# Ledger of designs, part 8: designed miniproteins, single chains, continued (3)

Each design is a single chain, and the fold is of that chain. pLDDT is the mean over its residues in the fold that is shown.

## One batch from the design tools (miniprotein)

Design m8262
Fold by ESMFold2-Fast:
Structure m8262 (fold): chain A 103 residues (1-103)
Amino acid sequence: GAMEEAMKKGFERSVAELRAQIDELEARIDELEKKYKEMKPTDPKKANEFVKKETERIRIELDVLRALVEMLRITHPEYQAELDELLARIDALEKRVDELEKK
């Protein structure tokens, strides 16, 4: 019925919005890695402070996205494979943030 279609479209929109937010964070991490490489030879202290501040912000955003995807996995088990793909992308981004913090 119309309500079933509306709920399915709502879920599909939520997944599309989560993908867009993950894509945005990935682009932000790419830019952060680039800026760190550019800044480090000139001012390593400033580069490290910049990375620390930005990685703290990115971590909070990744934690929120993970919580939203995990909630959708529990409420919509039929879409588990698609949601597992989003979680794998978040895991990859968290690993990149961890690598930036080690430098």
Scores: mean pLDDT 84

Design m8263
Fold by ESMFold2-Fast:
Structure m8263 (fold): chain A 59 residues (1-59)
Amino acid sequence: SKAAIERVKRRFGEGVLRYIASLLVQGRLDETEELMKRYGIPMSVVRAVAEEIKKEIAG
């Protein structure tokens, strides 16, 4: 999964990946799935980044 995350960051930039992951954290599933399909980003990568964002918010 770490290699897949780095590949996505290298291709699209961290900002795009964090934005899509933030939509998942907010429960915006339809928008998350649309952007994942649009950019070809695996759900496993988006979920991994979303879990890190949740940890950052929770402390």
Scores: mean pLDDT 79

Design m8265
Fold by ESMFold2-Fast:
Structure m8265 (fold): chain A 80 residues (1-80)
Amino acid sequence: SSMVEEARRLIDEGNEIINELERIAIAKNAPSSDVHELIFLESELTMLQMGLTVSGSITEEQLKRLKEILERIKKLKAKL
């Protein structure tokens, strides 16, 4: 389905940015608030990815949540 394909692309993009952010946060000795946000976003992305892997499907609400998480990940990257 197009929604599942979109979700997989967004999850892959999110994981790439999270891996980059982890390196940046360590290198810059990021504030605890930004580290907590990173941990939260990584956890949320992981739960969405696991749900998709187990069910093979995604709801419109889950896809919307995934897009919201990805935007927060991108904003954190812009801040760091």
Scores: mean pLDDT 90

Design m8266
Fold by ESMFold2-Fast:
Structure m8266 (fold): chain A 60 residues (1-60)
Amino acid sequence: MIEFEPGPPRSDAEMYLAKGRLYLALGRFDEAIEWYRKALELDPDNEEARQGLAEAERLK
């Protein structure tokens, strides 16, 4: 088991963040939540993903 990893590519996290924002704008809160969760799995310190997830959860 690796104790530390090099870190995932940020472009993937940004892609998932963009998908979350898209679904949030469309009122597809369940889909938005899934994409924001994936973004946070890749970049847990991503404040936009955390805010988007909270907003989607609040609006559903």
Scores: mean pLDDT 75

Design m8268
Fold by ESMFold2-Fast:
Structure m8268 (fold): chain A 76 residues (1-76)
Amino acid sequence: SMEEARKLIEELEKSKDVEKQIELALRTGQLGTPEAIEALFELSRKYEAKGTEEDRDVAIALTLAAATGVLIQRSK
């Protein structure tokens, strides 16, 4: 759970492949844990700040993943 979120986020940050970063963001959101949600929102702000088109795509995916995580958490 917490460990899973950390591993997915770490792999995302180490990846140079935008498609893989998007996939990892969505997988992290599906965990629906407070730690995953917070990490995704924090990371989305970081990627927005970088300013490339690729970074904006990752930031959007991170934001959508975080929102999905919130909905999953609320369903419990």
Scores: mean pLDDT 84

Design m8269
Fold by ESMFold2-Fast:
Structure m8269 (fold): chain A 63 residues (1-63)
Amino acid sequence: AADADRMTELALWAVEMAKRGVTPEQAKEEALKAGYSQEEADEVARIVKMVEKGIAEGKARRA
């Protein structure tokens, strides 16, 4: 069963990495190095990729 607190921590960390310009590949490596599972590391990479896409789209539109 998923640990809800763990999933929230992982998601917030992934968002912070994306804000810092960390690539999905680098974020996955950092997650694995921090002791997260391969599945959790894949989820971090997915979140980073999604957030970075949102940031790029926001820059293009200039709010």
Scores: mean pLDDT 76

Design m8270
Fold by ESMFold2-Fast:
Structure m8270 (fold): chain A 80 residues (1-80)
Amino acid sequence: MEEIRKLFEEALAEETDPDTRWVLEHLLEQFEFLVKNKNVTPAQAEGLLAAARQIASRFPEDLRKKLEEGIELVEKLLKE
């Protein structure tokens, strides 16, 4: 989780658009919720991760890479 938080903090530090910053903050909160709550169903987790990937695909390449790394780390933590 710390590594995911660091990636989002780095993305937020470089992002100047307030709407994009709000989306990033919301995604981080949702990822923290998924990792913290072991009772989340696989379908709910997969749905949120798929939505996050769709959102990431609309951002500039640098931000997209950071979000994709965060998503991969969340998937890894959910499998542990």
Scores: mean pLDDT 74

Design m8271
Fold by ESMFold2-Fast:
Structure m8271 (fold): chain A 65 residues (1-65)
Amino acid sequence: SEMEELKKRSEYMMEKLHEMSKQNDEDTVNAFAKKLSEAGLEAIRNKKSFQEFKKELDDIKEEFL
C-alpha cells in the first residue's frame, strides 16, 4: 500500500511538472525538478520514513504550486 501510494504521488508530481513546463519559465521548471530529484535521492540515501518523504513533497508542492 505505501509503495502504491508513493507511485501515485510520483505520477502526480510528474504530471504537475509537465503542466508547469507549458506555462512557466525554464528556471522555475528546472528548480522544481531539481528539488523533486533531491528529495527522492535523500529519502533513499538517509532511509527516510514515508511520512518524512511525503512532508518534503508537500513542502515542494506548496512552494511551486
Scores: mean pLDDT 72

Design m8272
Fold by ESMFold2-Fast:
Structure m8272 (fold): chain A 64 residues (1-64)
Amino acid sequence: MEEEIEKLIEETAKLAKELATFDIEKAREVARLVQEGIEAAKKGDYEKAKELLEEAKRLAEEAL
C-alpha cells in the first residue's frame, strides 16, 4: 500500500510539472490534491490517500 502511494505521488508530480508549462491553475489543483493525499497517508489513511492521488492523476491526464 505505502509503495503504491509513493509511485502515485511520483507519477502525479511528473504530470503536474508538465501541466504547469501550459496550465498553471490546473497544475496547482493537481498539486493540492497530491498534498492532501500525502497528508492522508501521514495520518495512516492510505485508502483516502490513494483516492486523492488517483483523482489528481486523472485530472492531470485529462488536462494534458
Scores: mean pLDDT 79

Design m8273
Fold by ESMFold2-Fast:
Structure m8273 (fold): chain A 120 residues (1-120)
Amino acid sequence: AMFDEAVEALSRVAARRLPIVLHRDREMTPEEFLRIAKALLEAEEKGVGDPREQVRIASEEALKFIDDERPLTPEERARVDAAVERNLALWAAGQPIVLPADTKAELRRLSERLLAALDE
């Protein structure tokens, strides 16, 4: 489903930014997986048909993996905005979203825009 694909993409980006996972594998660590899985389980207990709440909870947990808040360069900002716009269009069309795995800022911005889009 679109939601599951978005959460998986967000989780993959978060895992790629963890120092520990970058040394052993390209997969999420058990600890990070547990955090996101637990948040999704809580969302499922409240109702599988509420994508807004599921995205909000999963995104909040994924964002907790980002510990540095360095400012974006103008080039990085433009790239993030373009990626968010593209992925929101794919989400609206019912197609899998694609997250660039290169920046934690892209994860953060995508999460903020996905939550805003679900409000409308």
Scores: mean pLDDT 49

Design m8274
Fold by ESMFold2-Fast:
Structure m8274 (fold): chain A 65 residues (1-65)
Amino acid sequence: GPVDEKEVLRALAEIYLALGKLDEQRGDFEGAAESYRKASELFTQAGDVEAAENARKLAEEARKK
């Protein structure tokens, strides 16, 4: 069947969310903010507005640290 582009985008966004959480655990708050920002953009492309907004908030919180 055709590639489900939105499903691929969601999967990639989830990978970036996981990377952001790992970066925070390592004390890399700048890296975490960038990973969360990428996750938010990918969730937006996938049409997942709530997940995108949550990732954006995580990026903003990480940038304040």
Scores: mean pLDDT 85

Design m8275
Fold by ESMFold2-Fast:
Structure m8275 (fold): chain A 80 residues (1-80)
Amino acid sequence: MRDVEANIRAARNAVEMAKRIVELTGNHPELKKLAEEAEEHLRKAEEAYKQGDYEKAREHVFKALEKYIEALRVAREILG
């Protein structure tokens, strides 16, 4: 229970950071898409957690974090 709640909080923070990166890069289309995909996975993780499906919640947390990591990689390439 505690670990999944902490993981959802981490994913929420990652999604907010991804949105900030999108703003800082002038709404770059690739970054916007990755941020939107991360937010969608966060939404699915929160819904699964609410329903007691902790395995599904964890899977969507990891997918949200993977999209955030990809956004960091793309941002690094764009910013040089």
Scores: mean pLDDT 84

Design m8276
Fold by ESMFold2-Fast:
Structure m8276 (fold): chain A 72 residues (1-72)
Amino acid sequence: EAEELVKKGEEAYKNGDYRKAGEYYEKAGELYEKEGNDQKAARAYAYGSKSYFLAGDDEEAERLAAKSEQLA
């Protein structure tokens, strides 16, 4: 469930596990896209991008930022 993945991403982010947060937000974005909810997908990808950036995963961060921008 996309909403559950967003919640897991928020919890991982709060605990400083930024890479895990990015993974959860990315999965949530993918599920929202499948549901046709582009606005929620864009938001999830934006949070995932920020999480990956904080984890030092710059390439993944830029990839999700591009996805978020395209859907917004």
Scores: mean pLDDT 87

Design m8277
Fold by ESMFold2-Fast:
Structure m8277 (fold): chain A 64 residues (1-64)
Amino acid sequence: SLAETLGRALAGAAREGGPEGLRAAARAGAAAFGSELTRAGIRRALEEGLISEEEARAGLEGAA
């Protein structure tokens, strides 16, 4: 799904830059794809164990 694909890309940003990296990537994702899809991608990445709860929180703040 698009949410899974976006979630994996966002998880890559977390791997490179931690919570701050995911926050910035989520802000860009929300601007490009919309907040709803970006937040769905973050939740999917968290469910799959690709990101931490701390990273997910930063990402959801960035996507708002």
Scores: mean pLDDT 87

Design m8278
Fold by ESMFold2-Fast:
Structure m8278 (fold): chain A 65 residues (1-65)
Amino acid sequence: TIEEFKELAKRLGLSDETIERLVELLKQGSPEARRQALAQFTAEVLDRVGADIEKEIEERKKKLE
């Protein structure tokens, strides 16, 4: 489960440092720590996807200009 989470987070582009912090929260075993980890994970994924989309748009514009 934690290993599956690490694999998923890596595939979604999160840094090893961020992944280790989230895993540490999950290992605490409290429902509150797990909710906090999921909230942070979701925010990191959304930030990453947004940055990747902006980068792709900029690269495509440069190729057309």
Scores: mean pLDDT 73

Design m8279
Fold by ESMFold2-Fast:
Structure m8279 (fold): chain A 64 residues (1-64)
Amino acid sequence: MLDIQIEASKEVAEEVQARRAATPLTFPSPAARAEYSNAQGPEVNKRANEIIEEKEKELKEKLE
């Protein structure tokens, strides 16, 4: 069970790194930068939960 959370954390970390690499170096305004930053937290949390649920379903299929 704990292994699923570890694997999910790795996938989230990889997505965060990919998002960081894709992040624009220049934003058109300070407001645009703030909006981007504020959106990232909830999106990362939502994605982490989705990954955990997906792995839990996969584990159930294997263990039966």
Scores: mean pLDDT 67

Design m8280
Fold by ESMFold2-Fast:
Structure m8280 (fold): chain A 82 residues (1-82)
Amino acid sequence: MSAAEQIMKLMQEGGEKRQEGLRAAEEGDYEKAIEYYEKAIEYLKKARELNLSMENPNQSLLEDIEEEIKELKEKIKEVKEK
């Protein structure tokens, strides 16, 4: 698997955890929602680290990953205010 394929896989896994968090929040399970959002952030951080370790880091991917992490942090904040 190429580094780019590994990054995409990590981002997909992060997206899956984000979806699980959204479902938990919809069900009123705010503790579970936070857990899933934090797991999503961890996958995105791994994708970011892998991208940064490449000879030529993809700047567009870095921006996309940082924006997704920011959105997830806002979702955690919103859930914590419940």
Scores: mean pLDDT 85

Design m8281
Fold by ESMFold2-Fast:
Structure m8281 (fold): chain A 95 residues (1-95)
Amino acid sequence: DPYRKQRDEYLKKAMEYIEKYRETKDEKYREEALEYTKKAADYAVKANSDLPEALKEALRQGWLARMKGRLEGKVEEGEREALALLEQASRELNA
């Protein structure tokens, strides 16, 4: 799947910038990590094109929440925020 391959390449770039941010504390690397995370999330959505728009947006926001958690050393909080976004979108679709 070319979309999953491109997702993984952008995610790898995001992780490289997270490492640079942890080493330097330079905000430019934080911004790059979030930008590549957004690109990875867009390709994750393209790999799942049949999903409702609310779930597509929840996936994008969930990927950003996870990466913000990693940038701040709050991985578990980022994962909980991502799950809450997906649960909220699922409730809205089932209401």
Scores: mean pLDDT 82

Design m8282
Fold by ESMFold2-Fast:
Structure m8282 (fold): chain A 58 residues (1-58)
Amino acid sequence: SMADEAYEEAVRKARELIAQGASLDEALQTAYKILEEKGVTDPELLERVAREVRRLAA
């Protein structure tokens, strides 16, 4: 689904940034921008992405 693709792309790019030493805030903002570009306004999907990005940065 488009939602699954948006989630996967947002998390993938956030993971790349974290691996390169970017801050959690930078990775989160990048993930949110990707979701916004894809028209994602579902708060549950936004929360799922934020949770996964925080997990990757820990």
Scores: mean pLDDT 84

Design m8283
Fold by ESMFold2-Fast:
Structure m8283 (fold): chain A 60 residues (1-60)
Amino acid sequence: SMDDFIEEVRDRIRQALDQGASADELRALLTRLVNEAYEKFGWDGVVEVHEVWEQVLTQH
């Protein structure tokens, strides 16, 4: 489901931040997550990925 996918996305972003990922690595991760979301859920998935991205970075 989209909810399961978004929780996976959240965990992947948190893991990257916890591992000290560089700005370039984070940008590459966002690109991959957005592409995966679009293929699975279309534009709605892309919107959800960006919302989770902002939430996780704000909490960090």
Scores: mean pLDDT 85

Design m8284
Fold by ESMFold2-Fast:
Structure m8284 (fold): chain A 92 residues (1-92)
Amino acid sequence: MSVEELAERALEAMREAGESEETLEAVRRLVEAALAGAPEEELRRLAEEAATAAVDAYRARNPELSEEEAERMRREATERLVGLARQIQAAA
């Protein structure tokens, strides 16, 4: 099974988990950049974009979430996505 097939299955799982279409599109761009061998700086920028989309969507559904909590969630999501991108590059 290819890394591309694994990435598509991961995106499908995220969709089933209720992630927004904007988040899924941003994550797909990150995966495509990782498979293309993009430099870490670009992967981090795309991860930050995906994390921001995910937190913004979550915050729209949870308006009581503080900006401090949202910033923490964005930072944590960014690091997880950068880690995923590095694993994809290592496997490709």
Scores: mean pLDDT 79

Design m8285
Fold by ESMFold2-Fast:
Structure m8285 (fold): chain A 68 residues (1-68)
Amino acid sequence: GAKEELDKIEEELSKDPRLKVERVGDDKLIVSGSLSVEEMIGLVLRIIGDYPSVEVKLEGDTIIIEAK
């Protein structure tokens, strides 16, 4: 389910020292960092392609990954 997919995404994104990943409950990740939003979204999209229960939203300079 989405929780298990977010757990795996959080683990993978947290391995990149250029990204800051914050978990909000069981249904949401907030991704920020010192990179441009375009670079961060590229990294996120590379990882989430295998996880069908989550979606990505862009909020200013921050990327939100949440349950569908």
Scores: mean pLDDT 82

Design m8286
Fold by ESMFold2-Fast:
Structure m8286 (fold): chain A 57 residues (1-57)
Amino acid sequence: MKDKQLKLLEDNREETERVYGELEKKYLELGDKEKAKKVQEQKDQALRNIDLNMQRI
């Protein structure tokens, strides 16, 4: 069902935001600002891809 697919993508979007946010914080705690920035960029790319997939449903 399309509704179930949309919920899965929405849940994945929220989880992506949380997981990448935690990963960024860990790199900042290690003093690795460059890796933290890369994690932010990867998060933005992942969220954009999820948003595009939601529009296909």
Scores: mean pLDDT 80

Design m8287
Fold by ESMFold2-Fast:
Structure m8287 (fold): chain A 62 residues (1-62)
Amino acid sequence: IVGDLVKAVEDFEAKTPDELSLKKGDILEVLEVVDEDYLLVKSLKTGKVGKVPVKYLELVEK
């Protein structure tokens, strides 16, 4: 999953400085698996890096 692309399935608002806000349909690169609930991702739209709850993301197959 590290190096894979993921897509935001819903909007998510960051609640802490280490989290990344998402809009539905945003594409992100997985940089690290933080734990069972969070991935560290980089937004391809903004270039920003932050952690996001896994439940807001789905794997992009292509």
Scores: mean pLDDT 79

Design m8288
Fold by ESMFold2-Fast:
Structure m8288 (fold): chain A 104 residues (1-104)
Amino acid sequence: SHMEKLIEELRKKAEDYLARIKRLTTPEQRPWLEQRLAEIDALVAPLEAKSPLAGEINRLFLYRDLLVEVMRRLPPEVRAAIRQKRDDILKEMIDKLNEEIKKL
C-alpha cells in the first residue's frame, strides 16, 4: 500500500540520520548515545503501537533533535543548514500522506 511505502521511506530517512549521529560521536560518547537512543525508543513505542506512521514521524523528529544536540559544536550556519534539510524531508513526507488521504 502507499501508506506502507511512506512508512518505509520515513524509516530509511531515520536510519540515515542515525548513521550521521553515530559518525559524529566519539567512542567515549557511545554509552551516552545508547542511553539517548533507548529513551527515544521508549517515547516512540506507545505511539508506534497505536499508529506505525505516527511512531516513525516522531522517531524522525527525535533523531533530528538528537543530531542537533550532537552537532551543537559546529558553527551555527552549518547546524541551521542541517536542520533545514531535515525539516524539508519531513514536509515532503507529510505532503505525500495528504495526497494519499485525498485518494480515499
Scores: mean pLDDT 77

Design m8289
Fold by ESMFold2-Fast:
Structure m8289 (fold): chain A 112 residues (1-112)
Amino acid sequence: SMAERAREVIRRGLAEGFREAAEVAEAAGDAELAEKLRELAELAEAGADPAEIVRRAAELLDLNDEEALAALEAYIRALRDVAEAEELGRVLGELIRETVRQRIAAERAAAA
């Protein structure tokens, strides 16, 4: 179905984003965060529901309820359009990478 195709495309974007974010975390010395991000990538690659993956990522990265709700609303809309699903996967992957970079920068600033 179109919805299944959309979920597959979103999962691919999420998996890529988590893999790249894990490399950033590992390079910064946060092995625990890197392992948890790789687990989320594996969950996406295994065909888990993108909404469940986003909820787990929001908990791990301390995303606020407004950001988590906006991501879920975008997911519901993307289920009807594969092009919107591809864009959502890309945007979510970028958001994950940027959130991890900002978290690392904040931790380093607090340690200085």
Scores: mean pLDDT 80

Design m8290
Fold by ESMFold2-Fast:
Structure m8290 (fold): chain A 80 residues (1-80)
Amino acid sequence: SEKERVLRALDLAIERFKHPFLKELLQAMKEEVEKSTDPEFAREKLRFLRNLLEYWKKNYPEYQEEADAVLAEIDRLEAE
C-alpha cells in the first residue's frame, strides 16, 4: 500500500541520519503516518520529507550522501 511505501522511506531516513534532532523529527512523522488512515496524509508527509532532505542536503553538505540515498528511494516509490 502507499502508506507502507511511505513508512519504508521514513524508516530508511531514520536509519541513515545520525543527527539526533532529525532522527526525532523523522520518528514523529513515522508515528503520525502509522496512526493515519488517510492515503493523502501519507503522500503529504512524503512530500514534506523530500523537501526536508533537499533543504538539509543544500545547507549541510556533510549529510549529502544520506539525503541522496533516501531521495533515490522516494523517487523509486513515486515511479511505482
Scores: mean pLDDT 79

Design m8291
Fold by ESMFold2-Fast:
Formats: structure tokens, C-alpha cells, sequence
Structure m8291 (fold): chain A 58 residues (1-58)
């Protein structure tokens, strides 16, 4: 992805995390950790991988 596409993907990932929290699929604490990692520079793909892992490991 280009840098521009990465920024758009980052925004999409934030919205997906918020939605998972609102739907009760992940906890508030789990959502906060994912958002923190995203802000600290973790890629959207890595954040999505972590979110999937949280859901599977439940």
C-alpha cells in the first residue's frame, strides 16, 4: 500500500475497533489496547491480526 492508502486503512481500523467494542465482541480494555498500539505505530494489518486473535482466543 502507498502511504496515503495506509492512512485510510488506519482510519478504517480505528472504526472497526470501536464497532467491535460497541457490539460487545471485545472488551473496552481490549479496544483501548488495540487503539493504543495503533497510535504507537503498529500497522493496521497487525492490529487486525491482534483483534482476530483476541476474538478467537476468547
Amino acid sequence: MSAEEIEKERERTKKNIEKLREEGIISEDQADELLKKLEEGMSPEEIERLAVKIVIEK
Scores: mean pLDDT 77

Design m8292
Fold by ESMFold2-Fast:
Structure m8292 (fold): chain A 57 residues (1-57)
Amino acid sequence: GEAAAQAAVDAARAALDAGGDARTAGKSMHEAMVKAGADEEAANRAQLEGAGLVARA
């Protein structure tokens, strides 16, 4: 949902601000989505779909 997406963005930004790389940001994003009420399958699907949209753009 919207809250899970916002939590993912916030977690990724915090990880990058802390000096983390893209891999660390991605892991923090996935964990934040699960905590915000997304199940692990939904979080994984959103990440894969997001990567697909970036590849098409």
Scores: mean pLDDT 64

Design m8293
Fold by ESMFold2-Fast:
Formats: sequence, structure tokens, C-alpha cells
Structure m8293 (fold): chain A 61 residues (1-61)
Amino acid sequence: SLEDELEELLKEAGEALRNKDLEKVKEIIKQLEEMRKKSTGELKEKIDLYIRLLKHELEKM
């Protein structure tokens, strides 16, 4: 499901942030943006929130 795919991407994002892997974080943001296009309602809002948080973390690194 899209929710299972989101959980896996968030796990990868957490690992990339811990490792300071900027390229991987950027790749995950792009994957989340593609997932957002296929999402509606609460799931879409949740994905939008995580995209915003990850972009903010990139700017702080």
C-alpha cells in the first residue's frame, strides 16, 4: 500500500539524515513528491508535512 511505501521511505530518510547523506535525502524527497501526486486526503497532508520537514533539515545541514 502507499502507507507501507511511505513508512519505508521515512525509515530510509531517517537513516540518510543520521548519516548526513544529502544526496539520499534529496532522492527520498523526490520519491515522496511522486507519491504525493498519487495520494489524497490525510495521506497527502502527511506526505506534504514530511516533504516540508525534510527540506528544512537539508537547509540546516
Scores: mean pLDDT 85

Design m8294
Fold by ESMFold2-Fast:
Structure m8294 (fold): chain A 127 residues (1-127)
Amino acid sequence: AIDGNIEGGIKKAEEYYKKGNYGEAATLYAMTAYVYARSGDTKKAEELIKKAEEALKHAPDNAGAWNWLGDAYYALGDYEKAKEYYEKAIALNPDNARAWYNLGKVYEKLGKFEKAKEYYEKAKKLE
């Protein structure tokens, strides 16, 4: 269940956005989008994804926010979009073992098991 802490996170993201703190806004929007996606609230997840994407236009170097958007799309079952955003995250921070691991999970869902194995090994080597 989504509680008052998640609603508080959305309000904090709106505050960051209004103050020009776009990276923090993008990260909070993307994180809350993931939580709603995991809870099955697809409409709210999509709304927050769009807000995170708008914030990222002003802070495109925020690898963490791109990774959270990948997580949100993965939770929604949109594996092609999840792949795109995890690839953006690793382009910005190629030493992020979690992003490589998550990309491996996406390739498994796409039925590309050899590529998934390569990315899991890459993630393991970076830890």
Scores: mean pLDDT 87

Design m8295
Fold by ESMFold2-Fast:
Structure m8295 (fold): chain A 62 residues (1-62)
Amino acid sequence: MSVGETVVAKQPYTASGPNELTLSAGEKVTVTGVLGDGTVLVTSLATGETGVVPASFLVPVA
């Protein structure tokens, strides 16, 4: 997973910390950063919100 990729949430994710983003299953996001701890910084295409989510909840669109 690389910065600039569009990825989709494969299942719902509920934010568990103040910097995390809640996602619905099927929500599309753009990867804006890779944090190296198994999480990524993403921007939601539906809401425009930015936050951290586990990379394991995301799959590439293309």
Scores: mean pLDDT 78

Design m8296
Fold by ESMFold2-Fast:
Structure m8296 (fold): chain A 72 residues (1-72)
Amino acid sequence: SMRQMAAELARYFADLLEKEGLTEAAKKAYEALDAGDIARAVNIAYSSILKHGSEEAKKEAEERLDQFSGQT
């Protein structure tokens, strides 16, 4: 389902934040996800990666978003 795919995207971005050491941003994204606010979780995680992530993390996030867009 679209909701399941969006939730997986949010978890992927939150996991990527943790891998990058952006633990507080990851925590906020997970909190939004646990509250059922998938859109907020994606927005928090993706924007944090683009703002504070490494170049590798930014590339991974962009590739995953493109993959998600191709599936929807």
Scores: mean pLDDT 84

Design m8297
Fold by ESMFold2-Fast:
Structure m8297 (fold): chain A 56 residues (1-56)
Amino acid sequence: MSPREELLRKIGEVLRAIGDIFEAELKGDKEAIEEAEKELEEELKEFREIASKVKP
């Protein structure tokens, strides 16, 4: 699979994780916010590694 296609898929996963944070904030659930932030950090780490392969 091309790095570009993998990057596009990972962007979708990152956006979903961001949405989860906003949902938790809307509910005022601080524990859920912290958990969602950790998930986003994991997704961003993988995104950065994939993006580094695509960067010109």
Scores: mean pLDDT 79

Design m8298
Fold by ESMFold2-Fast:
Structure m8298 (fold): chain A 64 residues (1-64)
Amino acid sequence: MPPDEEEINEALYDMAYSVFKLAYSRSENKEEAIKDLQEAIKEAEKKGDTITKKAAQKALDDAL
């Protein structure tokens, strides 16, 4: 019963989303960057990290 769960989740989402946005922005090849985002979503799913998955999905949606 962690009382700071929502605050931690918000910070994790913001950080992950910023990382994904930056990675996409730095990529010279948009198709490759989109694949990287799709792989990040799959990696987060594999780890059971719903927050990181949402951040990567948001970045992918913004890229498309």
Scores: mean pLDDT 77

